# Ledger of designs, part 84: designed miniproteins, single chains

Each design is a single chain, and the fold is of that chain. pLDDT is the mean over its residues in the fold that is shown.

## One batch from the design tools (miniprotein)

Design m2915
Fold by ESMFold2-Fast:
Parts: sequence; structure tokens; C-alpha cells
Structure m2915 (fold): chain A 98 residues (1-98)
Amino acid sequence: SAAAAEAEAREILERAREVAEEYLREEGKDSLSSAARGAIFMGVALGLDKEVVFRLARAAEETGGDGAAFLERAREIAEEAGAERLLELVAEAEALEA
């Protein structure tokens, strides 16, 4: 199972890089903020659809590192997409900030 866990982590990293490159091309940008890169990694790790991951990345860039504003946007995206695992993660993050 250790080898399987390592292989899964590698696949997530590779997919996150591909999604980040596609996002940069679609948005006509040369670089991502750390917040947007984090949002892409999180979305890919949760197995979210590429379009949902792109919405999270845009939300992260637009909120400029404001965690509370990002969580509000992420909740809306998760509800619209029916992404239950993302909704759970947002709720846990909000509980830590309370």
C-alpha cells in the first residue's frame, strides 16, 4: 500500500501540473498566484472535474489571498457542482476559523 500511495501522489502532482498549464493557456497568463496553485492542487486531489478546478483557481486569484472570501466562493462552486467532498473541506476550514 505504501507504493500505491506514492503512485497516487505522483499522479495527483502530474495532473495538477497539466491542469495548471491548461488554465494558464485559457486565461492568457504567464504565472499563477500561490493561492491559485493551491486551489488547483486541492481540486485535482479531490478528483474534481477540470471545469470546477478552473472555477476554484479563478476564485483564488480574484480573492487575492483572502481566505474567508475564497471559502465563500468555494462553497458556492461546490454547491453548484454537487462536489460533496469539497463542501466538507470548506465546512472544516470554516470551523477552524471560527
Scores: mean pLDDT 83

Design m2916
Fold by ESMFold2-Fast:
Structure m2916 (fold): chain A 78 residues (1-78)
Amino acid sequence: IELEVLEVDDVDEAVKKYTEEEGYELVGKNETSALLKKEENGVTTYVALVDSKNPELVAEAKAVKENLEEVKEALAAL
């Protein structure tokens, strides 16, 4: 599982682009953000699209991504 965080100027336009051109599926959406997923070769990638005018959501999503990377490293050490 992977998480990417992208700042976008228009969430609706970015959702349309990623779902129609990049093969992502819409998981959830609100006024300032959207969560998308793509499953490829048994790997699920999540993309968080965040309105560039809301930096708090960007920081929060990046913190979640860093925590997931630490958990993966801990599991690999077992």
Scores: mean pLDDT 71

Design m2917
Fold by ESMFold2-Fast:
Structure m2917 (fold): chain A 96 residues (1-96)
Amino acid sequence: MTEEEVQKAIEEAKKLFEEGRPRDAVRLLLETANALINQAKYYKSQGKKEEAKKYIDLAIRVAEFARELSRQAGLPEFVEEADKLIEEAKKLKDEL
């Protein structure tokens, strides 16, 4: 996943949220954050700490946005999922 693909996912999620599709918006962001965490794990396994850090920082940002939209839409289950992803990403960052 590229930074451009992440930005497009964020823009699509904003559009979905504005169209009254908050569950679709949050799911897209959580899927994006998961993909970024998996890519960070891959770069970490290759010894590419700077690339891993970049993807971790993006994952945290995307998951925090998912959390905020979930809070605004009254979706506590997705707030919990976002919090778990943020914790996983922060733990991964501490292991670099």
Scores: mean pLDDT 89

Design m2918
Fold by ESMFold2-Fast:
Structure m2918 (fold): chain A 63 residues (1-63)
Amino acid sequence: SEEERARAQRAIDGVNKLLSDKEAELKAKGDAGTPEVRAQYEKELAEWKEIADKAIKAFENAV
């Protein structure tokens, strides 16, 4: 339904906001560290992006 699509879109928007906040946090921590610490935070960010992508696809497929 349209209401279900609207709820899914709000959930997707929420995931995108949380990912954006996490990306900013991890980038700030990485930039403050050594190259090895930066690489570790870049890896963590890639893992969060994968989780977010899967969550978004699940919400899209739920409608």
Scores: mean pLDDT 81

Design m2919
Fold by ESMFold2-Fast:
Structure m2919 (fold): chain A 85 residues (1-85)
Amino acid sequence: SLAELAKKYNADAVLVETPVSPFEVEFELYDKNGNLLLPRRPPMPVVEAMQEVLDVLRKHNIKTVLLAVVDENGNILEEKIFLGK
């Protein structure tokens, strides 16, 4: 579960990204309890996606986010922890 994944990395939130191309991603943001903070949207440029995510992280005072990169079937390809201020 996403809550277990957040607990494993001591993360405040989990960002799930599905790459569509080198320039576009689909993404969803969940809190540490697995509650949806930002619902999945159509593919968008990585820069726009990052801006939207950062705005939500600031709004919720989230300091640590786990990035989980997944394929179209939901298989985890990569996990990275990011520290915010």
Scores: mean pLDDT 79

Design m2920
Fold by ESMFold2-Fast:
Structure m2920 (fold): chain A 68 residues (1-68)
Amino acid sequence: MAAELAREGAAEIRALRGKEVEPSEAARYAAEKLREIGDAIDRGIAAAASEPTSEARRAVIAATLAAS
């Protein structure tokens, strides 16, 4: 799941590059998205490790929406 969100973010970046987005801007956007995904993944993993409850489920949903 968490890795899948990171892959989705990468796919979106590739789509933007296909639209001839300037490299520096694409790199900045990529870094921002990866940071958001990384933070969400860390929180989701921590929650799942401690107690896989509705909170962990909501964290995953939030990460998916943020990655979108």
Scores: mean pLDDT 64

Design m2921
Fold by ESMFold2-Fast:
Structure m2921 (fold): chain A 67 residues (1-67)
Amino acid sequence: SREEYERLLEEALKDESIFDKELAGVDLSNVEPSEEDVEELVKTYGISREAAERLARYIKAILKLRS
């Protein structure tokens, strides 16, 4: 699960649209990103909190679909 998260994170950092097909039926507004993941993304990559929340939400949604 952690290795899957890290791999998805690397892919999403290059192009977030790669998840569009898998997420087409998912209500992303119901996917709450982890505050720990958001803070780590902001700290590690220097991206905005808004971008970090979006990225963490996408990865969380994909992991749920693949569970």
Scores: mean pLDDT 74

Design m2922
Fold by ESMFold2-Fast:
Structure m2922 (fold): chain A 82 residues (1-82)
Amino acid sequence: DRLAEIRRRMGEVALELDRLRKEVEDLSKNEGRPATPELLKKIEELRLELAELLGEYSRLENIRTSDEAVEAVDEARREVLA
């Protein structure tokens, strides 16, 4: 169903964002290098996708607080990793 599709995609996008953000952090901390424009662009595109998915999910589930939104994304991450 649509809600399950949104949850799965939220988890996938959130995990990909986590991976790319770690790559940016590793470049900065270990190599003293800035992220590439391509990497930053991909992060921004995924951030926008996650925001759109979370917006739709929040509307369908009546999520009203930032804490509930964070929990929803964390749960979606766990479902993908299971």
Scores: mean pLDDT 83

Design m2923
Fold by ESMFold2-Fast:
Structure m2923 (fold): chain A 72 residues (1-72)
Amino acid sequence: PSEEEIDRDIRVALTIIELAVSKHLPKEEQEETVRRLAEKYKDDKDSLRAILDFARENGLSPELIEEIEKLL
């Protein structure tokens, strides 16, 4: 794999870890974390998919899920 591919994989993994940690936070803080990460990684489709999957699996607001889907 190229250095760019490794950096991308690490970035996606770190995003997933941050999302996993947020599971212990109130819903409002989880949604804030998801919005922040989606904005930060809006040009990274792999990270956006991980964020979208987290939002769907954790039952976050339909409005937030739609916002992320529009970025894909």
Scores: mean pLDDT 76

Design m2924
Fold by ESMFold2-Fast:
Structure m2924 (fold): chain A 57 residues (1-57)
Amino acid sequence: MTLSDDQKQQIRDAVRDAGRRAGLSQSQMDRLGQQAIDDGMTPEQAARWAEDVGRRQ
C-alpha cells in the first residue's frame, strides 16, 4: 500500500519527536523513519517503535 507524502511526513515527524526524547541521533531517526514508512507503520506505531529502540540501546 502506497502512503501519501503527508502520511510519510507524519511518520518522520513522529519518529523524530520520539527519537529525540529517547536519545537517538539524527541519522538513527532518519533510518527508523524510512523503515517505518517501508513497513507501513502509522505515526503512532512509528513513535512507539522509536522510543523502544532508544530504550534498548
Scores: mean pLDDT 80

Design m2925
Fold by ESMFold2-Fast:
Structure m2925 (fold): chain A 61 residues (1-61)
Amino acid sequence: SPVERLRALVERARTASVEEIDALVREMGEIYAAMSEEERAAAGPVLDEFAATVAARAAAL
């Protein structure tokens, strides 16, 4: 499902390089744009976790 794809991006973001972070943010946007309204509602917590993970990773670089 799209939600499972977003969870996979969160895990990838935990160890991502600067270049990989940019690519992951782009991929997340593409997944989100293709989602239904119901899928977007269900993805809220995962999207929040992705944003927090990216922010924490960027701060560590």
Scores: mean pLDDT 81

Design m2926
Fold by ESMFold2-Fast:
Structure m2926 (fold): chain A 110 residues (1-110)
Amino acid sequence: VKEVKNLAKEAIEAFRKKNYKKLAQNLVLGFKIVKEKNLSLDYLGVTMMYLRLEALGGNVTCSELEKILNNVVQYAKENNIPKEVLNDVLWSLFSVANIIGCSSVKKKIK
């Protein structure tokens, strides 16, 4: 639990610093730990809620979301992340893409 909470907090900080690689890594690792330890997705909910609120406020661009998506896919491929974990991360990003109207990200996910 503490591990996932720390990853969520560091993901928020990475987004604020525009470190999309670290944000992507922490999101993927957080979702992986949640699945492996059968934890509630609510532990990652604070990070996803933060990203959605930033998107609603106009603080997330389509270009930034594309960078996050590309880093998530790259990290998952390089670290042999299970498809189920990757799909959970991609669907969380799809909700953000839907808020900002980013058709390019939505097409890459579905």
Scores: mean pLDDT 76

Design m2927
Fold by ESMFold2-Fast:
Parts: sequence; structure tokens; C-alpha cells
Structure m2927 (fold): chain A 100 residues (1-100)
Amino acid sequence: IEELLEELKKLTKELKELLDNDAPYEEVLKVVERTLEILEKILSQKENMSKEQLEELLNILNEADLVLAAYMLKKNLPTSEVEKRMGELIAELEKYLESL
């Protein structure tokens, strides 16, 4: 799980760099799709995670979501299914944390 959290942090940093460098949407989409794959893998193991790890995950995801939203606004792009899916997973994690 620590390795997956580090990979998510790396992907969030890559998203920010892509936004700063005016990268094309296709490159941003690749990083977001990879982020969702890793996130779904982590969430499948959420019962094995400490509260601290779940809070760290939520912080990483909120940062990634903000970066993605900023990119979409900058490029004047409509909300995508990928962006909606990320929001759904963040909401699911928030609800799980509230239940602990």
C-alpha cells in the first residue's frame, strides 16, 4: 500500500507538471486513467489500511482533483466521465472515513 500511495503522489506531481507545460489533453488523460487504476486497487484494500493512510489517500486525491479541474477550466473542456469517476471515488472514500 505504501508503494501505491507513493505512485499516486508521483502521478499527482506529473499532472501538475502537465498543466504547467500546457500538455495536450491526451497526455493528461493517460495520467488520470493510471491514477484511477491505482486508486481502485488501493480502495479494494481499504479495510487493510490505517486511518492515517486513508487520510493521506484523501489528501492526495483532493490535490489531484483540484489540478485536473484547473486543467479542464484552462482548456475550456466539458466535464468528462474520468473527472466524474474521480469525484465518485473521492466521495466514497470520504464516506468510509466518516464511518470509522
Scores: mean pLDDT 75

Design m2928
Fold by ESMFold2-Fast:
Structure m2928 (fold): chain A 111 residues (1-111)
Amino acid sequence: SRLREILERAGFSQEVIDVALEAEPRVRELVERYRDKPLEDLLIELRELARELAEKYGLNEEDVFDGLTVYALLVLVERGILSPEEAVELARLLNLSEKAVEALRELLEGL
């Protein structure tokens, strides 16, 4: 998976990567459900999902949120909801880690 390779290269742990990849269908469903909603509503749901998965797997919530949000932003760009530039600006506004922003930039260059 290109997503796995890029997250590994960016410095995400294998455990966080595995959880993020398993959550891909749930993240895509959230993006679809919240397509016509304010972006803030989608972000609330992503934070809830990150908390649930972090508690379930004994992982750092911020790392899980970073992984899920990188994927969500990629999906938003793939669907034409955000431009690549808007996705990167939003990642920085959400205070994602530098490794998450770097991973997102590399993923978007592949679209």
Scores: mean pLDDT 88

Design m2929
Fold by ESMFold2-Fast:
Structure m2929 (fold): chain A 65 residues (1-65)
Amino acid sequence: SLYEEERRRREERFSREMDLGVQLLKTAVDLVIERKKENPDPEKIAELEAQMDALVAEIRRLRAE
């Protein structure tokens, strides 16, 4: 059924977007925690910022579909 296939594709995309959104939120929280340390690790901050950029890019890609 075309209806069932379209519903499944929408559910799969929504699930992926939700997973990426949760990952983005977790990474953002980790970044805030690292920045608030007395001696923040610049390498870890750079890694977390790169992870956020990659997640945002993937979310944008999925939404463009």
Scores: mean pLDDT 85

Design m2930
Fold by ESMFold2-Fast:
Structure m2930 (fold): chain A 81 residues (1-81)
Amino acid sequence: MSKKEQLIEEIKKLARELVELAKQPNPDMEKMQEIIKKISELLKELLSLDPNAKDVEQFVLSVVHLVLSRDVAAAEALIAA
């Protein structure tokens, strides 16, 4: 697997973990912030390897935005698509 493919898989995995945490009745906000930070770092690395990886960037930023906006149902629907 290429470094780019590994980064995309890890970013998607972290996005799914973020949504699952946000779905909890008492979500761990500190843990969610740590995941968001990790996603941001991996996105920077991905974009340094492929500046055209805008689809992955748009996807994960949309998930993060929906979670932070407390629209967890929309974030879950986006992950499921």
Scores: mean pLDDT 82

Design m2931
Fold by ESMFold2-Fast:
Structure m2931 (fold): chain A 96 residues (1-96)
Amino acid sequence: SMIEELKKLMEEAGLSEEEINRYVTALENLIKEGKEEEAKLFFIQAKGRIYSLIAEKEENQEKLKEIIEELEKYKDESVQIEIEKLKRTLENVKKR
């Protein structure tokens, strides 16, 4: 389940229960409304933001790179801006 995967990732990243509930509720609403493509995009974007927070670990940098590649399949301008932000995060961590 996308919801269970996202919950586990947020818990690992140390997000508050309030933040976890916000992400989960947003994703659940998209699924309930039959917005499958929007739900999938939201899930990938959420994973990108969360892996950005824990990108100090090399394993999470690799996961973040995989997420960037998945997001690059989308032609939406807002997604392109988010991709650039994620790439900058990855570059900053590699310089530490």
Scores: mean pLDDT 84

Design m2932
Fold by ESMFold2-Fast:
Structure m2932 (fold): chain A 87 residues (1-87)
Amino acid sequence: SESAILAVAAQMNLIAAEVAKWMGDREAARQAYEGAFGNALKLAELGDYETAKNILKRAADGFEELGDTEGAERARKAYQEVEEKIK
């Protein structure tokens, strides 16, 4: 399914971000978190809110660790919007 493909893509982005951080490549890590964020938004559009929330939280935490306050804020806002759709 499209949801399964997007979930795998987002997980691969999160793994790539962790590897990039371990290698000291902060820009590659930031780009990988951007990829995870984008795939999480697509998952939310498909109604897979729980997977989207999990990925958005991990992306927000990752952006925060990198000092990307703007990225972290965007991901937290998206997380809140998805949270409201579940209620």
Scores: mean pLDDT 89

Design m2933
Fold by ESMFold2-Fast:
Structure m2933 (fold): chain A 105 residues (1-105)
Amino acid sequence: SMEESIKKFKEYLAKKGIELTELSFSVVDTSENKVRGEFKFKLIKDGEEIEFEVKVEADYEKGKVTVKYKEINKEKGEVTEFEGEAKDYEVEITEEFKVEFKPRP
């Protein structure tokens, strides 16, 4: 279930010293040829709050899936952003729970 998946995710993060403080998912736009979803979560890592926002647009007319990623650390005043087509990039998650986007070969 979604609740079990969220619980397991929280437990996984807790083992790495990371606290999940907020998790939300919404479908924000639905039209004949497009679906847009947003996934937002907040973590506490090393005493700092980090906000993650992932926006996905599936365009059925163009056959494209685009991803917009945003990571916000308000305490440091740092913002990391990425935008691209899902098919063109690989996602790597480091041992420190850092998200990296690498072009596919």
Scores: mean pLDDT 73

Design m2934
Fold by ESMFold2-Fast:
Structure m2934 (fold): chain A 62 residues (1-62)
Amino acid sequence: MVTDDAVEALKYGQENLEKYVKTGDEKAKEKAIEAAAKILEKYYGYSKEQAEKGVENAIAAE
């Protein structure tokens, strides 16, 4: 379901972002970007490229 997919994507993205921040795991960063980009694409009308670039820039600004 759309709601379950959104909740799972948010949880998955958050867990991977926390893992990246704590451990520097580049694969966790990649997974967090993908999860956040999927939410932005589906719910905010961003293109896949715009969503992924936006999330990457936000993470890089930390």
Scores: mean pLDDT 71

Design m2935
Fold by ESMFold2-Fast:
Structure m2935 (fold): chain A 81 residues (1-81)
Amino acid sequence: IEEAAALAKTDLEEALALARTLPAEERPLAALAVALAHEEALGRALPPEVAALAEEAVRAAQEGRDEEARRLAERAEEALA
């Protein structure tokens, strides 16, 4: 996940390809990490709603609430699109 996020700053397509090689349960969170790293590299401020969802997704994952983390990550990714 962190490796995919680092790649997103230089090559978004390679970062997304790497994220797709992760287990299915980790893919939404990996895709979110890639999107956040890409937006940071472009110098764009994240919309407050997206930033809040991303923060909650990371917190849920750290607390072992994997299903909630995936739902929050999917919502943040949808809001970025």
Scores: mean pLDDT 61

Design m2936
Fold by ESMFold2-Fast:
Structure m2936 (fold): chain A 80 residues (1-80)
Amino acid sequence: MVSEEELRRAAEEAREFAAEARELWKQTETDKSIEVITRAVGLRIRAMGLAWEAYLIAKKLGREEVGEEALRAAGFGSGG
C-alpha cells in the first residue's frame, strides 16, 4: 500500500523535473541545439510520468487535489 510520504515524494519529483524542463525550454529560445531540445523533452516526459504516478497514488489515498497539482505542473502550462 502506498503512503502519504510516497505521494509527497512523487509529486515533488514531478514538480522538480517539470521546473528543470521549463528552464531548458526557455534556453531553446536562444540555443536551438538538438542537445538542449532533447534534454528538455526527456525531462518533460519524465515529469509527466511521475505526475501521472503521483495522481494514481493520490486517488488511492483520497488526495486527488495533490495529484491534480502535480499533473498541472508537468503540463508546463505555457502562457506568456
Scores: mean pLDDT 75

Design m2937
Fold by ESMFold2-Fast:
Structure m2937 (fold): chain A 79 residues (1-79)
Amino acid sequence: SAATRAEIKALGEELAKLLEENAPFEEVKKKMEAIRDAMLAAATALHKLSPAQAAELRARLDEVVAEEEKLAKEIIEKK
């Protein structure tokens, strides 16, 4: 929906601001996790996923998010 797209966009803009302001990694991580959770909820609702299907999708996305968080931490720590 338009509301869901606006929410995800706002979270993305907040994440960009945190990175520009050299915010602590813990704040960046929380924002990345919020974006992941919002996207997963939207996908689950849109595709009417069963709890088992949603859990499988989340497990796969958690691996991707963990790698992205690792890269974000490395970028922040190298400043």
Scores: mean pLDDT 74

Design m2938
Fold by ESMFold2-Fast:
Structure m2938 (fold): chain A 81 residues (1-81)
Amino acid sequence: SREEIREAILTAASASVVMMQSLINKRYGLPVDLERLREALRALEEALQRAKQDPSVPQSIIDDLEKEHQTIQETLKELEE
């Protein structure tokens, strides 16, 4: 549905903001809240799972959300190392 699509996009946007804040904090030598980033990644995973269960959600949106999830996951891995 349009509501599920909107919710998934908003969740992805929120996760991207947390990722950006983490990268900025690292750049300036400030503490990085890895738990906040993990929570954002989990929320995106749950939104993605719901989107995949809704046959009215276009595959292109699912593909875009999966790409965003991968980017955030890779960023989290780099920040943990």
Scores: mean pLDDT 84

Design m2939
Fold by ESMFold2-Fast:
Structure m2939 (fold): chain A 60 residues (1-60)
Amino acid sequence: MLSDEQARAAGRSIAETLGVPELEEEITEALREADRESGGDAVKAAQQAVKKAKELAEKK
């Protein structure tokens, strides 16, 4: 399972990569949710969070 620090670091990296640093908090929250849903599978959680981040980025 992701720690709060790992979730924040990953959320920041995803937000920067997608060019939406203002969505860092929302992306980090999506990562935490995905981690809980995946039962601690960090790779699966990251994939779900990236999908959610792209949806959020579409709204700008």
Scores: mean pLDDT 74

Design m2940
Fold by ESMFold2-Fast:
Structure m2940 (fold): chain A 85 residues (1-85)
Amino acid sequence: TEARVERAAKVLAEEFKLLLESIGAKVTEVRIRVYGDRAEVEVVAEKDGHVFRLRVTLEMRGDEVAILGYEEALAELEKKLAEME
């Protein structure tokens, strides 16, 4: 249901915020868009002049919430952090 997707999106946005803050980044923006059986989550943070963006899509698949782009978002974050070090 839309309410389930919205709840999952809010939890995931908070998890991304905590992840970015744990690496010393300052979270500047949190965006959640819910439409039908889908939600988009984008969390933006800054560290030492660099901008980090975590963006994923949540989608209802039957009775389950699927997260699209999660592993790709984390891999891109890790790559960007490695390039800064």
Scores: mean pLDDT 82

Design m2941
Fold by ESMFold2-Fast:
Structure m2941 (fold): chain A 76 residues (1-76)
Amino acid sequence: MTEEVDRLTEEAREYFKKGDYDKAIDYAMKALQIDPTHPGAARVLIEVGKEYIEKGDYSKAIPLIATGQQALRAAA
């Protein structure tokens, strides 16, 4: 479980670094489906959300940031 979540989170980070935000979101969401409180996956969603804010796409940014923040709060 942890090993799979970490793998999915690493894939999400690699896609984010490549600028493939759709795949970064997909892999981060898959990680959160397994572990809803995974901080690494939550951070990827928040970072993608910030990129959408910078581009003015608030309709995509808001749910990503909300999901990531909820996961981080649940981990506390």
Scores: mean pLDDT 83

Design m2942
Fold by ESMFold2-Fast:
Structure m2942 (fold): chain A 83 residues (1-83)
Amino acid sequence: SAMEEEIKKGIEDAAEAIGKAIEAVRNDPSLEPAFNEGLKILEEESDIDIKEVYKALEEGEEAIKKLVEKVKEKVEKLVEELK
């Protein structure tokens, strides 16, 4: 259905946005305070492992890709459980 396609796209866009935010902070440390506030909200509102986010920030591209994939899989699983 159109709704399922839109939800899937939203999940993919959200996961990619998280990856882009991590890469942006990695390239510009002045963004770190805003990023840390965002992480606090994510920790409170979701079951995202903040340790994996910090690992991605330190290790770079491959760790960022793995984190984005994990976030996508976790959100897709939650959406499937709601069906």
Scores: mean pLDDT 70

Design m2943
Fold by ESMFold2-Fast:
Structure m2943 (fold): chain A 70 residues (1-70)
Amino acid sequence: SVEEKLKETGREGAILQVRQIALESEIWVLEQDDSPEAKARRDALRAELGETQKRIDEVNKEYEKLKKEV
């Protein structure tokens, strides 16, 4: 059903938002460390953040589409 898909999509979006906050928090902590290891970790986390943000946008678009079909 559309309602079931809406709930599942909403849950996926919420999980991704929690992941985004976790990534942003870790990047913020590492921003205070100028070591090569911290810089490499920040670059990796920024790449994951970018992919997470893209997926959030996709999920939000699907959620809005499903919401209009209810």
Scores: mean pLDDT 84

Design m2944
Fold by ESMFold2-Fast:
Structure m2944 (fold): chain A 98 residues (1-98)
Amino acid sequence: SPYENTALHLLYFLLKNGFISEDEVTEENFDEFIEKMVELVKIYDEDKDGLLDEEELKSLLESMGIDVKKYEEEIEELLKNQSKPGPSKEELLEIAKK
């Protein structure tokens, strides 16, 4: 699913920048967590293409209390990479443990 792939990239951004704790993403709850992230992406995906544009992504991150001006480079990275295959479950769980 394009939404699932976008959700994986979004989760990578959130974990890498410390917005989600290791207790929030576990091996046991990973699939349910990704389903919730997919629902969040769908809410902000106004053009229904399965990808977030810059304005949609910034609105989503701001809704989570993130100061988007401090993460401009990381946001650019996510926007460039979201059309590529996202990180695996194993890679995301490894990041969460750090």
Scores: mean pLDDT 81

Design m2945
Fold by ESMFold2-Fast:
Structure m2945 (fold): chain A 92 residues (1-92)
Amino acid sequence: SEALRELAETAARAAAGLASLLAKRGEEKEVRIEEVITLPDGVRIEVRGVGRADPATKTGYGRGRAVEYDAAGNVLAEAEAEAVLTARKDVS
């Protein structure tokens, strides 16, 4: 699904962005983002992002995953994405 791909990409970018800001501050922490929606028919959509901060390079690395499950817990569709963001001084 294009929508699942876009959700995975959004989660990856958000996780990478937060991790890059932590890296800029010298913090070596993981970032986790999670959203879970259950629809009335029992279909479940899970979106997860994981970010890793690298203070040495002021870089955040993010991975996103979006999965659609049926009411029985079977995977109907899934998408994964990665993002890398380096924190900068704002130079206009």
Scores: mean pLDDT 84

Design m2946
Fold by ESMFold2-Fast:
Parts: C-alpha cells; sequence; structure tokens
Structure m2946 (fold): chain A 87 residues (1-87)
C-alpha cells in the first residue's frame, strides 16, 4: 500500500468509492507480484519464451480489466497466467 493510496482512503467519504480504490490496488498489486514472478522464471530459464509471452499477455489483460473496474475478470486472468507459467 502506497502513501498516496493511504491518503485517498483517509479522504474518501464514499464507502463504494473506497471499496473500489482498495479492490483496484489489491488486484494491481497481485498483477505486479505475478508479473515479477513470471519475469524471474524467464530470467532463470525455467519457462520457455512462448509460455513467458502468453503469461505476460494474460497479466497485461488483467491490468487492463482492472483499469476498467472489471476486478473479478482481472483476478481470473491473473490465475490463468500463473497456470500457464506452471505448465
Amino acid sequence: MSAQLQQQLLTTSDPEKRRELIEREVVLSFAAMVKSLIDRLYEKKIIEEEKYKKAMELVEEAERLAEEGRYEEAKEKILEALKVADE
């Protein structure tokens, strides 16, 4: 959680908007964590280039879905990226 997010949560009086901000940050943090894991697996040559590309495309789609407020679909894409990297 960033200082900027903490400030937004403290100043936001709308419970729905506050929930949206938290959900967005959780999903984006999860995507960033998975992206870092996939990058490390590729750097260690544990996964091949085709799996790396597919997994990264899924994480990027998840980030796009999260930007659109489609958090449940974004989570599904992140989990799919992990499955691709683990195959």
Scores: mean pLDDT 77

Design m2947
Fold by ESMFold2-Fast:
Structure m2947 (fold): chain A 84 residues (1-84)
Amino acid sequence: AQNVLDQNPNNPYAWSLLGLRYLRQQDYDLAIQYYQQSISINPNFPSAYYNLSLVYDRKGDYDRGRQLRQLSVQLRQQYPEVLS
């Protein structure tokens, strides 16, 4: 059964959890889609950018992965993640 977090379309954490699920299943295209949804809701979400960097690394796009990881570090320093 889906939990309340997974059913909330305005919660960036719910989309990030779906992205992580598909990353673990090696479904990189779905993982990208769900992390992009998370970022569209909260563009200042460091862990979504970090996990998206791992997806691109696993797809062999190391340049994009590095850029996303650098962005995630910068965002974590300026905008620490807070659960609402």
Scores: mean pLDDT 78

Design m2948
Fold by ESMFold2-Fast:
Structure m2948 (fold): chain A 105 residues (1-105)
Amino acid sequence: MEEEELEKGIAEALEKARASSPYQAQVVRDAVELARKHGAKEVLKALIRQVTEGRPASKEAVEQAIELAREYNPEAVDIVKNGGPLEETAVLGLLAAAIDNRRRA
């Protein structure tokens, strides 16, 4: 995905999240900023696809999202990965939870 297409996809994801709730829009925005800060393009692509199309994340995007979440909430990552069922769509929820916890810390 070229930079211009990536920016368009982010804008569409934010509009769709805003239509769901203000909380969801803020979560998507925080996740986008975190992924951009760390240059995680595959996580950005997965987040866009998840929000706009409901498509599951690729294995590469899942792994990158787990690494980002571990920086902010390693305990939550270990619980989800080892203690509960981990679906590809759930990794973006884990990333959002890690961002929310970081904002409270």
Scores: mean pLDDT 68

Design m2949
Fold by ESMFold2-Fast:
Structure m2949 (fold): chain A 70 residues (1-70)
Amino acid sequence: MDTGTIIYPEELRPGDTALVSLRGEHAGLAVVTYHGGGRADVRPIFGGPDEVLPARLHSTRLGGTLTVLP
């Protein structure tokens, strides 16, 4: 299971993108698209353009954590 931490920006709103640090199978930098309600999609920076992973965002603020869903 992959987890992540927001490293930019300070606050996310629905429709915003964030830079996150992932740990696990897709360890490294990733871009998160936040959809609201704790729902997000994560795309590893060095992954393919179709490598989009569903995620749960636990906080919308800098240092907030997420969990990549199976």
Scores: mean pLDDT 77

